# Ledger of designs, part 39: designed miniproteins, single chains, continued (5)

Each design is a single chain, and the fold is of that chain. pLDDT is the mean over its residues in the fold that is shown.

## One batch from the design tools (miniprotein)

Design m17338
Fold by ESMFold2-Fast:
Structure m17338 (fold): chain A 89 residues (1-89)
Amino acid sequence: SRRAPAVLKEVNVGKKPKEVDVDDDTAKKISEIKRKTATQITSNQILTIGDSLDAKASDAEQEKAQAQSKKQNEEIDKKTEEEIKKIVE
């Protein structure tokens, strides 16, 4: 039901998530970027495992796939950090 009309919130203080010591708008953007990065890393790892199982599962092939996934994850992390840097700087 509609009981509370639109209220302007000037300060959002509960137990504030203190991920970065910046203003609320910047903190939201940083959190969203970090969440997207974590999701993409997890998806890459799941896809890498799936590919290994679908073709031929060998220790060498799985290690190569995991090494590639780690390299991609490192690049994703670097880009995420650069995006955060652009927002906070």
Scores: mean pLDDT 62

Design m17339
Fold by ESMFold2-Fast:
Structure m17339 (fold): chain A 61 residues (1-61)
Amino acid sequence: LPPELRERLIEGETELAIRQIDAVAKALGDGDVEKRKVETQRISDEGARLRAQAEAEAASL
């Protein structure tokens, strides 16, 4: 893949992960605070993992 395309792919994947975390936080915002905290933390950790993987892929270029 051309560097430009790979960079866009990584950016898009990171953006999707952030949007997913934001959407879940929003959906649970009016719900149980404790339940939201646990779910948001889990998703946040997963998003961070995906971002780290995307960054590692960029570094492999």
Scores: mean pLDDT 67

Design m17340
Fold by ESMFold2-Fast:
Structure m17340 (fold): chain A 95 residues (1-95)
Amino acid sequence: SQAEAAALANFEAAKAQAKKTFEEAIELVKKYPKSEEVLKEALQKVADAYANLNAAAGELAKASSGELAAKKLEEGNKEWEEQAQKLVETAEKGK
C-alpha cells in the first residue's frame, strides 16, 4: 500500500540519518575520550531505540494491519532520532 511504502521510505531515511549521527558521535568520543564511560548509557539507549525501530519495520513487512504497523514505525523513527541527537549532545558535554 502507499502508506506502507511511505513508512518504509521514512525508515530508510531514518537509518541514513542515524548512521550520520552515530558517525558524528564517534568522532566526538574520539575528541573527548575521558567521557567514554558517561556516553556508554547514551550509546545503549540509541542501540535499544534502533532495535525497536527494526522490530517495527519487521512488523510492517508481515503486517495484517498495515496502518497500525506504519504508525508504530513512524513513532520508532521519531524515538530513534531523539535518542541519536541526545547521544551527540551528551558527547559534546563530555568535555
Scores: mean pLDDT 64

Design m17341
Fold by ESMFold2-Fast:
Structure m17341 (fold): chain A 85 residues (1-85)
Amino acid sequence: SDKVFDEFVKEVSKVYKKYLPKIVEAVANGDYSGARKIVDEMEKEIDKVLNDTLSKNPDLPEEVKTQMKNVADGTKNEVRRVYLS
């Protein structure tokens, strides 16, 4: 379970790092509509990583599943708080 959780966190981090420069550029240019669309795309990709990981690992302990959901939600909430508030 630790290995699955660690790989999940790594994959979410990759999605975040892929989208972050695009979000920063849109915000810097005053393109808040574009920034919102990029954040929405990032959130969809994070949700896909979560759903794919849960689907491939149905027998994971419930605590690990909860921790994975918290990582996904925490990442989404932090990006919205920092860049869209």
Scores: mean pLDDT 90

Design m17342
Fold by ESMFold2-Fast:
Structure m17342 (fold): chain A 64 residues (1-64)
Amino acid sequence: SDAQRIQQKVNEILDRLEKNLSPEKVQQALDQLHRLLEQKRSEGASVQEIEDALNEKLDQILKS
């Protein structure tokens, strides 16, 4: 299902955040990603658009 695809992507993102950031920064990153996810859902974005947006935001966070 679409919900399962999004949940799998979130789990992959969480794993990458935990490997690269402190617990405090992981929480801040999750808050940013959660806000982005809710924004994209409110805009009626497709699952693919949500996955792409989350991946782009993750890359931005990890480069900071």
Scores: mean pLDDT 83

Design m17343
Fold by ESMFold2-Fast:
Structure m17343 (fold): chain A 98 residues (1-98)
Amino acid sequence: MESAEELYKKFLELSDQITALSGQFEAALAAGDVDRAAALLAQIRALLAQMDEIAKKLVKKAEEEGDYKLATKVTFLLLVLSGELHLAERMLARAKAE
């Protein structure tokens, strides 16, 4: 059975990977490499899906333990990253139209 600490560690590791890929995505768009940007965005989407599954488990454990601070942190970070993904999808669509 995974602890809340182990799940949160995995969640943060996935967040760090998304941050690194987001930097590469921005660099690919700046270089006009739309195919590379699309591939990087697909990787970000896959990692975000993994984070969503971990977040569901973490929020449930946090609520059961009364750790509203952990539940809030996890929910807020996931919301921010989801918003950034939607922005990245719009940026890629715009780049493809050029």
Scores: mean pLDDT 86

Design m17344
Fold by ESMFold2-Fast:
Formats: C-alpha cells, sequence, structure tokens
Structure m17344 (fold): chain A 88 residues (1-88)
C-alpha cells in the first residue's frame, strides 16, 4: 500500500540520519549520546524487519536491513574503541 511505501521511505531516512548522528557523537566524544542513537537505530531496524515480514519478504528491504546491520557493527566497534581511549 502507499502507507507501507511511505513507512519504508521514512524508516530509510531515519536510519541514515541516526547512523550519521551516532558517528558524529562518537567523533565528538559524546559516547552517551552515541549509545542513544545506536539504540534508536536498532529500533528502526526492528520496525523495518516487522514491515518486511508483513509484506511477505522483499529483497530490497532485506538488503537495507543487512546494510543497517553492517552500520551497527561498525558503530559499535567505533564506540568500544572510543570508550577505551576515554578510559586511558
Amino acid sequence: SMADEEEFRNLVTEADNLALQAKKAIEDGDLATAQEYIARLKEIKARMEALNKRLGGDPRIQRLIDSIDAALAQLEKMLEEAKKKQAA
């Protein structure tokens, strides 16, 4: 439906913005804010997975979920490295 297409586009935009904001927060040393953006990005991923399941599985949506997983892995690695640097 058009509502599902709009929800998908909104989730894409939110994911991109949250990933960018998380990376910026890590680079700025604001690790608490970075953790909040990462948590919100995980929520967006869960909502996208629920949408994909409801729509019977779309390879394009799955590719985006996989992209979010890769971004989360990278952000979590950056966050742990930044935490170690701040603890020194």
Scores: mean pLDDT 88

Design m17345
Fold by ESMFold2-Fast:
Order: structure tokens, then sequence, then C-alpha cells
Structure m17345 (fold): chain A 68 residues (1-68)
């Protein structure tokens, strides 16, 4: 399974909701977006967001997991 921290999940959900996840995942299909949205449904708010490189790595790992 994908090993993401609560902070990484929350950051990715914020990017997805804002419509900017495709900056890190240029070929985001509607089907892949739906799988990611369902995976992130339980993401809880956190005060400390991870750095951009950590968020980018988490986005790549999540997409690879659902695409493979």
Amino acid sequence: GVHLTPAQKFALRKLLDAGVLEVFVPELTPELRQRIELFLLGATPVAELPDVSTIASAARELVQYFSA
C-alpha cells in the first residue's frame, strides 16, 4: 500500500480540492482523480504542512500506486 503520513494526505487533498494536483501529475485522468479523491476522503487537517519536495514525492507515489 501507499505509505503516506496524515500531513502528506492533507496536503494532497488541499491540492486536489484547489485543482492544482495536475501541476505535480500532468496526465491526471478523471478515473485516477476519483480513486485519489476516495483515498484522501479521510484526510484530517494538520497544522504543520510538509515541504514542497515531500508533497511532490507523495503525489508521485500516490499516482504510481493507483496507475500500476
Scores: mean pLDDT 76

Design m17346
Fold by ESMFold2-Fast:
Structure m17346 (fold): chain A 67 residues (1-67)
Amino acid sequence: MLEEAAERLVRLIGRVDPELAERARAAIEAKDIPALTAVALEVAPLMSDEEVAEAERLLKEVAEGLK
């Protein structure tokens, strides 16, 4: 579900970088998929391969839900 995926994505990003998590939340609230994708690209180098894979799945679900 969109709300659960969005919360999980923001929470995952927040474990790595709280400022990027707030930017992700703002992008989701604005339905700004390009801004959300930009945050994902900025946080990816700071995450493990497992965290990147999970973030990618959640990002796709959130992006589809914002259409």
Scores: mean pLDDT 81

Design m17347
Fold by ESMFold2-Fast:
Structure m17347 (fold): chain A 85 residues (1-85)
Amino acid sequence: GDSVRVEAEITTPDAEATAAALEEVLPRVPGLLDVRVRADPAAGTVHVELTFASPAAYEAAAADVLAPLLAAQGVTDVRFTRVEV
């Protein structure tokens, strides 16, 4: 399979609230095989590791779920540290 693994650091005004929103929504995303979310409130960051079944599943999740969720959380910066296809 052509699974996609994405690792990113998210800069957010509220790391705990952003992590909680991600943990609630991400397990329900079609084609998402593995989810790891770690909040760092002292740094104002959330670290995410996501494994998608395909590039198409990743693109759909990014557009339809992740971008709206992060915008709603007031996210100002997303740093992709690893993207593997």
Scores: mean pLDDT 83

Design m17348
Fold by ESMFold2-Fast:
Structure m17348 (fold): chain A 71 residues (1-71)
Amino acid sequence: GRAEELIAGAESAKEVVKQKLENGEISEEAAKALLEGLDRAEELARAGDVDGAQRAMREGLEKATKAEQES
């Protein structure tokens, strides 16, 4: 279902973020914002709040973008 797809997508995205952080391709601040957003999205999706999960992902991305621009 939609929640299951979102959880799977978030798990895949977290692996990509971890790999980019390990390789020095993104800042620690940006990685933290992305991982926090993805973790929150998984929690909300598991609770059945798909709209909240999508919002959490967007907020994480916005915070990560801001962190990189302010670095």
Scores: mean pLDDT 82

Design m17349
Fold by ESMFold2-Fast:
Structure m17349 (fold): chain A 57 residues (1-57)
Amino acid sequence: SRAEREAEAYRRLLAFFSEHPTDSKGAKAKAEELARELGLSLDTVNRLGVRAHIESQ
């Protein structure tokens, strides 16, 4: 389902930001990768990324 794909994107973004909290270029590339792999819009992945970045600190 879409909700399962969004949850997977969020989990993978949390892991990314935990290891690379200030890598803005890597974050953009990761968002584009997840949008392609999971069939989500880039806007959806970017919104999830903002939440993941805050939560990962």
Scores: mean pLDDT 83

Design m17350
Fold by ESMFold2-Fast:
Structure m17350 (fold): chain A 64 residues (1-64)
Amino acid sequence: SAEEEELLRKARELEEKGEELIKKGRELLKTGSGKEVLEGIGLVLRGVGYQTEGELLRRKVREG
């Protein structure tokens, strides 16, 4: 349905945002100094949160 398509689109956007934050966070953890390491940890945690939210929306659509 159109509602399910909208939820899947939102899920995709959240997952993509989460992936990008995790990617940036990982780079800071690999190449950064102390301050960048703390920032990198924060970005990874936030990114995981977005990916989890997106996956929950996908599950809701699959469950009906």
Scores: mean pLDDT 85

Design m17351
Fold by ESMFold2-Fast:
Structure m17351 (fold): chain A 81 residues (1-81)
Amino acid sequence: SAEREAIVEETKAEIERLAREAAARFPEYADVFAALAAHVKEEVERLAKVLSPEELREKSRQTLAGFRRLVEELARALEAA
């Protein structure tokens, strides 16, 4: 559906933005963030085939929050080293 497609594209764009911001903070790990972003985007596309638009919207929010938490966990680990 058009709504499902819009949620997927918006979520993928936000994942790419977060990955670029993380790569700017930690350039030596740019490839890692790119690979993680690619994997998460693929998972969002997979879920879009089986979830309703409402479920997909909620799952996308959770996915973006999870990605932000992973970046902050990595930031704390790198700052503690």
Scores: mean pLDDT 84

Design m17352
Fold by ESMFold2-Fast:
Formats: C-alpha cells, sequence, structure tokens
Structure m17352 (fold): chain A 95 residues (1-95)
C-alpha cells in the first residue's frame, strides 16, 4: 500500500542518516540483522540497507527489532532509533 511504503521510506531515511554517523554501531547492527534475517552481511553493510531492513523487521516483529537495537552501544543512538521505530509503528497502525 502506497501510504505504508512512504512511512517506511521516511523512517528508513531518518535511521540511515543516524547510522551513517556511527560506523561501529552500523557494523554491529548490520551483523545482527544479517544473522536474524539469514542474509549475507553485504546486504546490510550500508546505512541505507541496514535502516530499510530494521524498519521492515520492526513492522513485522517489533520485539525482535527492539532486541537487535540492544547491539548498539551508543545509548543516545539506541534510544533515538527505538523512538523512530515506535513512531513508525504507530503511524502504520493508524493507516
Amino acid sequence: FKEKQKVHDEAADRIAALLARNPSDLAALGRALAKELGLPESQVATAEAAAAHLVALAVTDFEKAREILGTIRDESLRKELLRILEETRKRIEAL
């Protein structure tokens, strides 16, 4: 559905911008996503790819996305990512 895709894309863009500034946390998050989703690490190596997969996971299994955020060592980054995912979930549920 078009409106859901827009909400996903906006959330992914916001998360990608944050991850791009935190390469160590991006690498840790990417490895956790690759393991959880059964993907090659190359499929989650960029901030854009990791963000898109994280948003998709949060929509299908929010608790698993929350667990994966536990790999992020920067507490402020982890809290902001969780906030974006919670906001995104609410926006999708309202559609």
Scores: mean pLDDT 84

Design m17353
Fold by ESMFold2-Fast:
Structure m17353 (fold): chain A 74 residues (1-74)
Amino acid sequence: EREKVLMEARKIYLKKKDELTPEQLARAQKLADEMTRDEIYELIEEAYKNKDEDTLAVYYLALQILGKKEVEKE
């Protein structure tokens, strides 16, 4: 289920967030700016199937940035 995949993606992101390259950070920002939440969920599910932890961390960061755009109301 999507919630389980998101939990695993969050764990991977928290493990790797301080080691992300500037290029990965820029990619995550572009995804957050250009894609919907549902599209990012699909990307996360695909990366999870491929067990690509680096890509999962980038996609989860994109979700975090998207959520941060809502942060004015917390």
Scores: mean pLDDT 78

Design m17354
Fold by ESMFold2-Fast:
Structure m17354 (fold): chain A 65 residues (1-65)
Amino acid sequence: MALTSLELVLRSNLSEDEANELLEEARQKVAEGEDPLEVAREILSKVLSDKQVKAFIEALKVLLA
Protein backbone atom coordinates (compact mmCIF):
# COMPACT_ATOMS: atom_id res chain seq x y z
CA MET A 1 0.00 0.00 0.00
CA ALA A 2 2.74 2.54 0.84
CA LEU A 3 4.45 1.80 -2.51
CA THR A 4 1.13 2.33 -4.37
CA SER A 5 0.77 5.79 -2.76
CA LEU A 6 4.42 6.52 -3.59
CA GLU A 7 3.80 5.54 -7.25
CA LEU A 8 0.87 7.99 -7.51
CA VAL A 9 2.95 10.88 -6.10
CA LEU A 10 5.98 10.12 -8.33
CA ARG A 11 3.87 9.84 -11.50
CA SER A 12 2.20 13.19 -10.67
CA ASN A 13 5.53 15.02 -10.21
CA LEU A 14 8.02 13.28 -12.56
CA SER A 15 8.32 11.93 -16.11
CA GLU A 16 7.30 8.29 -16.67
CA ASP A 17 10.96 7.21 -16.99
CA GLU A 18 12.03 8.96 -13.76
CA ALA A 19 8.98 7.66 -11.87
CA ASN A 20 9.62 4.08 -13.06
CA GLU A 21 13.33 4.29 -12.05
CA LEU A 22 12.54 5.53 -8.53
CA LEU A 23 9.72 2.98 -8.11
CA GLU A 24 12.08 0.14 -9.07
CA GLU A 25 14.63 1.47 -6.54
CA ALA A 26 11.90 1.59 -3.85
CA ARG A 27 10.68 -1.95 -4.62
CA GLN A 28 14.24 -3.34 -4.43
CA LYS A 29 14.89 -1.67 -1.06
CA VAL A 30 11.62 -3.01 0.38
CA ALA A 31 12.45 -6.50 -0.98
CA GLU A 32 15.83 -6.24 0.83
CA GLY A 33 13.99 -5.70 4.14
CA GLU A 34 13.81 -1.91 4.45
CA ASP A 35 10.67 -0.36 5.99
CA PRO A 36 8.30 0.79 3.18
CA LEU A 37 7.58 4.09 5.00
CA GLU A 38 11.31 4.92 5.33
CA VAL A 39 11.89 4.00 1.67
CA ALA A 40 8.98 6.26 0.65
CA ARG A 41 10.44 9.09 2.79
CA GLU A 42 13.89 8.73 1.16
CA ILE A 43 12.53 8.66 -2.40
CA LEU A 44 10.04 11.52 -1.84
CA SER A 45 12.73 13.75 -0.26
CA LYS A 46 14.42 13.80 -3.70
CA VAL A 47 11.24 15.21 -5.33
CA LEU A 48 9.21 17.07 -2.65
CA SER A 49 9.98 19.65 0.07
CA ASP A 50 10.67 18.45 3.64
CA LYS A 51 7.27 19.83 4.73
CA GLN A 52 5.41 17.91 1.99
CA VAL A 53 7.33 14.68 2.74
CA LYS A 54 6.50 14.96 6.47
CA ALA A 55 2.78 15.56 5.74
CA PHE A 56 2.64 12.59 3.33
CA ILE A 57 4.38 10.16 5.73
CA GLU A 58 2.18 11.24 8.67
CA ALA A 59 -0.93 10.65 6.50
CA LEU A 60 0.34 7.17 5.53
CA LYS A 61 1.01 6.28 9.19
CA VAL A 62 -2.60 7.17 10.09
CA LEU A 63 -3.99 5.24 7.09
CA LEU A 64 -1.90 2.13 7.90
CA ALA A 65 -2.70 2.13 11.64
Scores: mean pLDDT 75

Design m17355
Fold by ESMFold2-Fast:
Structure m17355 (fold): chain A 89 residues (1-89)
Amino acid sequence: SLFKDMSWLSKAEREKLESVPKDILEKIGGALMFEAALKNKVVDIEVVAITVALYLQDRDPSRIRNYAEEALSVPREERKEVLKEILEK
């Protein structure tokens, strides 16, 4: 799956991220590409994972753009720490 190579995550954390439905993941991808273009940011796997983790807390598709914007605002150096913090909730 998309997150299989994130070896710094536990198996349970990866399985949680992989539990996101494919249609939601496609919407997340679209929202991230749109928000990244607006903010001159680059989408990496950690930003995708953060957006998925934020979605999984609320499971509200209407907020996907807000999750994407929040994920993209995280500095690159902090993304692994922020992702683990969200997944622990």
Scores: mean pLDDT 86

Design m17356
Fold by ESMFold2-Fast:
Structure m17356 (fold): chain A 62 residues (1-62)
Amino acid sequence: MDPGRLARAAYTVLKLHGEEMAERAVRVIEAAHGPEAGKIFREAVELAKEGVSEEEIVERMR
């Protein structure tokens, strides 16, 4: 799965559905797309929690 797409999905889930749903989404992504995809999604969620912009998170995950 494309890292930039994972980062955008993580940012969107956190901003629209909150932290609890974002944490559940990490597990779903890991189960469906493997442990590396889960790590990318988790890191993007943490950066979004820290207030990093969507565009900067996408750039960092490339």
Scores: mean pLDDT 83

Design m17357
Fold by ESMFold2-Fast:
Structure m17357 (fold): chain A 62 residues (1-62)
Amino acid sequence: SYLTKEQIEAALKAVAEEVKKEYPELSDEEAERLAEAILSQPIEVIKYLPKEMQEIVKKALE
């Protein structure tokens, strides 16, 4: 589906928050980088990510 820049930024923050929750030892910057990497993956590739990463994306985008 088409996302606006504002919606993409909201998704990035949501994923970064879930990453930080699962990996509290990461800095905010590291969590944001991981969220960017996850969201930059083709949708087809997301389903082949580790289960924990799939759950992070699923929770963040709900």
Scores: mean pLDDT 68

Design m17358
Fold by ESMFold2-Fast:
Structure m17358 (fold): chain A 82 residues (1-82)
Amino acid sequence: MRAEANAELRARGAALRAADAAAPLSDEQRLAIRVAAVQELIARGLLTPEQQQQFAADVARAAQLFELSRRTGVPLAELDEA
């Protein structure tokens, strides 16, 4: 099970990188794909509680940056660098 979970995470990461190379994805699209993939892994019980906590923190941070970007009109990339 652990090896399968690691292989699936690597495969999803590789697929996302390949898609971005062929047709560049927006930061919003990348986050949406990442969130959907991780939620599916959580539902299947493939993530550890520690990985779930790390993901929750990452999503909360990203949501705050998206909210700021929408309200200020500043691109996500500039807010993440600040």
Scores: mean pLDDT 64

Design m17359
Fold by ESMFold2-Fast:
Structure m17359 (fold): chain A 73 residues (1-73)
Amino acid sequence: DDILAAAAQAVVAAAPVPASVTNAQITAETADTVYVGGDLVLHGPEPQTLPVRATISKATLELLSIESPHEPA
């Protein structure tokens, strides 16, 4: 799926350390956007897996926003 590939690439590009995305799946969809959830695997000194959510434009396949559960309210 082009949207899942675009979301995974955008999330990896936005990561502050070398990273990969696994288990990328569409979690919600609107007319204009796709919400993609997945697991962000960080390849830093302490490798760990964090849930991540990305919002992708259907028209341009561009990353509109990215959220990690590590951001406090």
Scores: mean pLDDT 73

Design m17360
Fold by ESMFold2-Fast:
Structure m17360 (fold): chain A 114 residues (1-114)
Amino acid sequence: MAEVEVSGGGKVKEGGKVTVKGTVKSVNGPTANVGAALQTEEGESVAAGGAKADVPVGGTAELEISTKGIKPGKYKAVVSAVSSGKSSSEHTGSVLRSMGGGGDGKGEVEVEVV
């Protein structure tokens, strides 16, 4: 079972970047791919953040989500960790998609775009 602790978020100017940090507490394996996305309060993904590959258990990934073109309002930044097998910037969407399994960890923080 995977577990990730999330910090960061908060108030961000439209067109700016929100920074979130995910600390990998556990995954099924020695390393995890960590990705982030911005979601509405209803859970709809509106922006993808960066991804960090091969983050060791106990390590922290710092990820930035661009709010360019995102309307002001309340959102959630969702951070996800899955056991790593590849190192690629394309992991942001793939990590979120594959998170339907019981081996992934996820956490969220509140974000307000102003």
Scores: mean pLDDT 72

Design m17361
Fold by ESMFold2-Fast:
Structure m17361 (fold): chain A 64 residues (1-64)
Amino acid sequence: MSLDEVLERANEVSKEAFEKKNREAILLAASATVQAMAYYITGDEKYLEKAIELIEEAEELLKK
């Protein structure tokens, strides 16, 4: 998954979280964006992996 794809997923999750007023999902999406930016700055794959993990957690919260 590319950085651009991760940022797009984070944006979509954030939009849905705001529509549903799910504060936990909003915070997870924001954290994912921060981790993705850390990857952009450092090149360390662990930040990209963490961003994906946070997005997936937010997506699961929004399914409930």
Scores: mean pLDDT 83

Design m17362
Fold by ESMFold2-Fast:
Structure m17362 (fold): chain A 87 residues (1-87)
Amino acid sequence: SEEERRRLEEERRRRERLRELDRHGKRLEKDFEETKKNLEKAKKEGDKEKVELYEKNLRSISFSFRRIAEATGREEYRKKAEEAEKL
C-alpha cells in the first residue's frame, strides 16, 4: 500500500538522519578534544579571557552532545556531554 511505502520511506529518512547525527557527533568529538587541549594551555598561560572562551565552547559542545545522544539513543554521546560539563 502507499501508506506502507510512506512508512518505509520515513524509516529510511530516520536512519539517514541518525547516520548524519553520528557523523556530526564524531566531528564534535574532535572539536571537544581540541577545545580541552586549548583550555589546558590557556589555564597554564593564565589567559583568563581564553579560559572563559573555551569554557563557553565546552558548554556549547556539552549541549550538542546531549542533543545527539537524545536523538540517536547512543550513550557514548551522553557520556561525552557529561565529561564536557564537568570541565
Scores: mean pLDDT 85

Design m17363
Fold by ESMFold2-Fast:
Order: sequence, then C-alpha cells, then structure tokens
Structure m17363 (fold): chain A 93 residues (1-93)
Amino acid sequence: MTIADRLAEMIAGSGVMSNRQLAEALGLPQATVSRMSRKFTQSGRLSAVEAMEIIRELAREGMSSRELAERLEIPLSDANAIKRAADSFLKSE
C-alpha cells in the first residue's frame, strides 16, 4: 500500500486528521507536518485533503529533494520522504 493509497483511504473514511495522524500516514516527523501547516495554510492546520494537494503541487513543480528541504525548512531525509510520496501519488494516477 502506497502513502497515496493510505491518504485516499483516510479521506474517504472521515477526511479529518490530527498532525500526529498525518505524520504517521506520510511517514514524517510531527515537526515536519507542523512546518508544512505553517508554510502552506493560513490556519496553521493541515487536513488530509490539503496535505495531498500540497504533495501533488510539489510533484508537478518537479522540485528536487534539496529544493523541498530548503522551501519547507526540513531535513533532506524528510524532503526525500515527501518526494517519494509525491512521485508515488503521480504514478498511481
């Protein structure tokens, strides 16, 4: 099961996730999800739908893991995880 499949299943089930649940679904630290929330939303909270849209947009931009790490202010290892999730999402389309 891919990260994209897991996110889609969660959205289909309820659409509501805490930062902890998003971190678990994405395979990322909670601090990384918190940074994404602050960078990409005005509310400071990410829904599963918002997280998927961000991942999709980053994948479409063709950003490298290094560029993602710089933009999100996260470690390169976490940026690699996000890029793998984004690439997997696009391939499953």
Scores: mean pLDDT 64

Design m17364
Fold by ESMFold2-Fast:
Structure m17364 (fold): chain A 87 residues (1-87)
Amino acid sequence: SAAEEERKKLLEELEKNKEELEKKAKEFIANTKPTLEVPVPTMSSSEEALYEAYKLTYTLATNNSLSEEEKQQAVSLIQKLLEKAKA
């Protein structure tokens, strides 16, 4: 599946910087109560993007109930979020 292949590609990209990504995400989560409804107001755009990309990647990895279309949308969002995090 195209979406599954893209998911693995993104996970490999994240694995490359896994230690830094997870460290940043965990540091952020430890200092902030994450919520899907209300994002943290003091979060920088880059930090928010990185955190959201991390959450979406985990959702793709663990949730097999997602449709092919939903997986493709999540992959696209993760890519955009990673680009924002680099900016």
Scores: mean pLDDT 61

Design m17365
Fold by ESMFold2-Fast:
Structure m17365 (fold): chain A 93 residues (1-93)
Amino acid sequence: SLAALEEEVARARAQIPALAEEAARALMALPEEERERLIAELEKALAETPNPARRELLRLVIEALRSPDYEETRRLLERALELLLEERYRKAL
């Protein structure tokens, strides 16, 4: 049912702000060495990724890891989660 799918998407979207806040706190708490390692791994993945949606997701996460500002990190992660949700349900439409 399209209505059931729309309800599922709405429920998932409603959780994004709380998930972004939790993820931002976790990223801000990462040791510098671990943060630098993750950035290097994500930059390598970005270089090897031809898909535009996946490239945008990787760029947002890299920018979030590089940001010293909690609110900017939260906003970037919220956008990344929205893109993940859109990509997840795009294939169902």
Scores: mean pLDDT 84

Design m17366
Fold by ESMFold2-Fast:
Parts: C-alpha cells; structure tokens; sequence
Structure m17366 (fold): chain A 79 residues (1-79)
C-alpha cells in the first residue's frame, strides 16, 4: 500500500534505521527484506541512479518477492 511505502521512505531517511524496522513496516517476518531495501536505497542515493533494474541486479536478492519490494519502494521514491 502507499501508506506502507511512505512509512518505509521516512524510515530510510534515518541513517541509523535497522533492517527489522523496515521489515516491520512491510509486515515482513524477517529482517532480510528490510536489509535489501536499505541497501537498495543507499545505492540509489549514493550513485544518484534512477536505474532500478541495475540496482536490483547489483544486490542480487534471491527471491522474486524481495525484487518486487525493492522495485515498488524505489519507484515510490522516484515519483
């Protein structure tokens, strides 16, 4: 939902955000998805890249679900 994406966005503005906080905002049971979201955001911010596909390829998440969450979050930040 847009509300969950907005909450994740606000969390990622904190440099001390934890994977567990991001996972909770996404209703995930594991910090793994949260970790990938944090890494994807930092890659985008550091490189100033808008190439979401390149960021996902670099991070190489093991599940399609994680790739989908990364895409949705990064597309929200770029909108």
Amino acid sequence: SKEKLEKVYKLLLDPNVTPEEVAEALDSKTGEEGRYIIEAYREMAETRSTDIDAIIEKLNPKTEETKKYIREVLEYFLS
Scores: mean pLDDT 78

Design m17367
Fold by ESMFold2-Fast:
Order: structure tokens, then C-alpha cells, then sequence
Structure m17367 (fold): chain A 60 residues (1-60)
């Protein structure tokens, strides 16, 4: 369905952002998976990215 497609695209965007942040901030696998879980639980990709940015700021 279109909703399933949109969810897949949103998760893909989150995954790309996490890969970039992992490289820039030298995040551990554990930190990346915590951020991924929190972002995937968010109501949208935009809100998920905000959560990731907040979590990164608290660590760095």
C-alpha cells in the first residue's frame, strides 16, 4: 500500500541519517541502535530526525 511505501521511505531516510551521524560523531553500534529504535517509534521521519539530533547533542 501507499502507507507501507511511505513508512519504508521514512525508515530509509532515518537509516541514512544515522549512518552519517555514526561516521561524524564516531557513535557506537549500541548508540546507533538506540537512536534507530527511538526514531522508528516517532510519528514521522521529521520527528524521528529531531529525536536523533537531541540524542546526539546529549552524547556530544
Amino acid sequence: SLSDFEADIERGLIDIALAIYKKIYNLSEEQVEEMRAAAYAAPSALEGLKIIEEMVEKIK
Scores: mean pLDDT 84

Design m17368
Fold by ESMFold2-Fast:
Structure m17368 (fold): chain A 86 residues (1-86)
Amino acid sequence: SAKLALERALAAELEALLRAGRLTVADVRAAFHRRMAALLDLPEDTPLEELLEKLAEKMGVPVEEIREQLREELEAFARLLAEARA
């Protein structure tokens, strides 16, 4: 499936960056953006705010809840990445 192919491609890209010591939070955010666009069947260049609003609508929750969850997950990943490089 197209969604499975995208997941594999994004995972391979992130793994390559990790092995090269070049993986950043920005790379993970970009991968998340692409996954959200694919999940919602929207173009990859759809603004992040529009993707968050559409995801919130689809899930029946306030957009603020989705925005907060994304922030918390990215902050947790940033801490994990910093600890792994220490």
Scores: mean pLDDT 74

Design m17369
Fold by ESMFold2-Fast:
Structure m17369 (fold): chain A 104 residues (1-104)
Amino acid sequence: SAEIDAQLDRARELLQWVVDTTLKYASPENQQRIQQLYQQFLQNLELTRQGNLEAGERGIEIVNEIAKIALKEIPDVREATLVLMHAIAVSGILYVVGRMVERE
């Protein structure tokens, strides 16, 4: 579905911004952890595109873990708030895509 593809591409772009923003502040250990989580997110995003509902749920869990790290590492309240808003948006997209796949 072109609509599902567009939504998943938007989720990827939003989470990429979260990752890039957090990497400016993150310790070397948390940089490695965030990169690992982001790669796992990308794998689950492609499985979600293929109609795997469990992958969408795993994607949301990964987004929540990235957000937890980001909120601890980012000292700027404005950037931390934008990261939280982006993480909520990504989770919302994955939830909506899951409902779309389930109803097709």
Scores: mean pLDDT 89

Design m17370
Fold by ESMFold2-Fast:
Structure m17370 (fold): chain A 106 residues (1-106)
Amino acid sequence: MSLAIYAEDEEAYELVKKGLEETGLPAFLTNDLEVFLEKVRKNPNLLPVAVTRKEKAKEISEKLAPFPGLDEEELRALARQLGLHKLPDDYVLVSGKTVLAISDIE
């Protein structure tokens, strides 16, 4: 199982990239939302994860809701593994229908 990850901004992108390099986890990483959505649509074996700020969380959640995703516990585990819990509390993780605030990972 592999991941497709969207990171909204440079801060999120650099942290995800570092986490992927340190863990060796197979993932597609992009900061382009359209590229991300096309990659997920064409590759049903990729689970989508979006790392986004609360302001965009609703828009991203609506776009990812039709896709299968990680549940809350799987997202929490992934966030800890990749170091995403170090992001500011205004970030949110979205995967399929699951929405997890960074503040809820503690």
Scores: mean pLDDT 84

Design m17371
Fold by ESMFold2-Fast:
Structure m17371 (fold): chain A 90 residues (1-90)
Amino acid sequence: MTVEEVRRLLEAALARSTKSTRSTEEQREGMIRAIEELVLDIFGDPRFAEAVRETLREAVARDPALDARAMLEAMGAFFEAVFRGELPPA
């Protein structure tokens, strides 16, 4: 899995969530859940999924205008840490 593939999948999931015509709070929760499910399916390690979820939730809570770009940057940082071998492996 590459960062580009993750970006494409997340953009598709976010686009679908936005088109659901739900409230902003419901849309944000749907986006976070979709990303969490994706990470769980890919890594199978709850530690990785939890780190991604917490980072995204903190970012959204800090800035309600936060878009997919900022969320992808947070995920990018996570994958870079894993690639460097500095984050404990699954």
Scores: mean pLDDT 55

Design m17372
Fold by ESMFold2-Fast:
Structure m17372 (fold): chain A 96 residues (1-96)
Amino acid sequence: MMEEMEKELKYAEENIEADFAAHPLPAGLVALRALKAAELALERLKKEGASEEEIELAERVLELYKKVAEKLKPSAEEKAEAQKLVEELKKKEAEL
């Protein structure tokens, strides 16, 4: 049981690290989106009456995402610049 929780957390850590390496500029924005998604997932699990073990696992995943977002500490200005860059990339993709 503990091994399953640790395995899930390690999987999340590896995915976040890979995403950060691939997208260093928008990494803060990606981390914040993941954090919000995790918060919504936790609320959904609680409302649907998930087991205590599932809720604890979701809470630990949420804490992991919080740590990543905290490490990146994107300022409001950096978030705005990241959004502009993403929009420019989407425009170039549409031109293809």
Scores: mean pLDDT 60

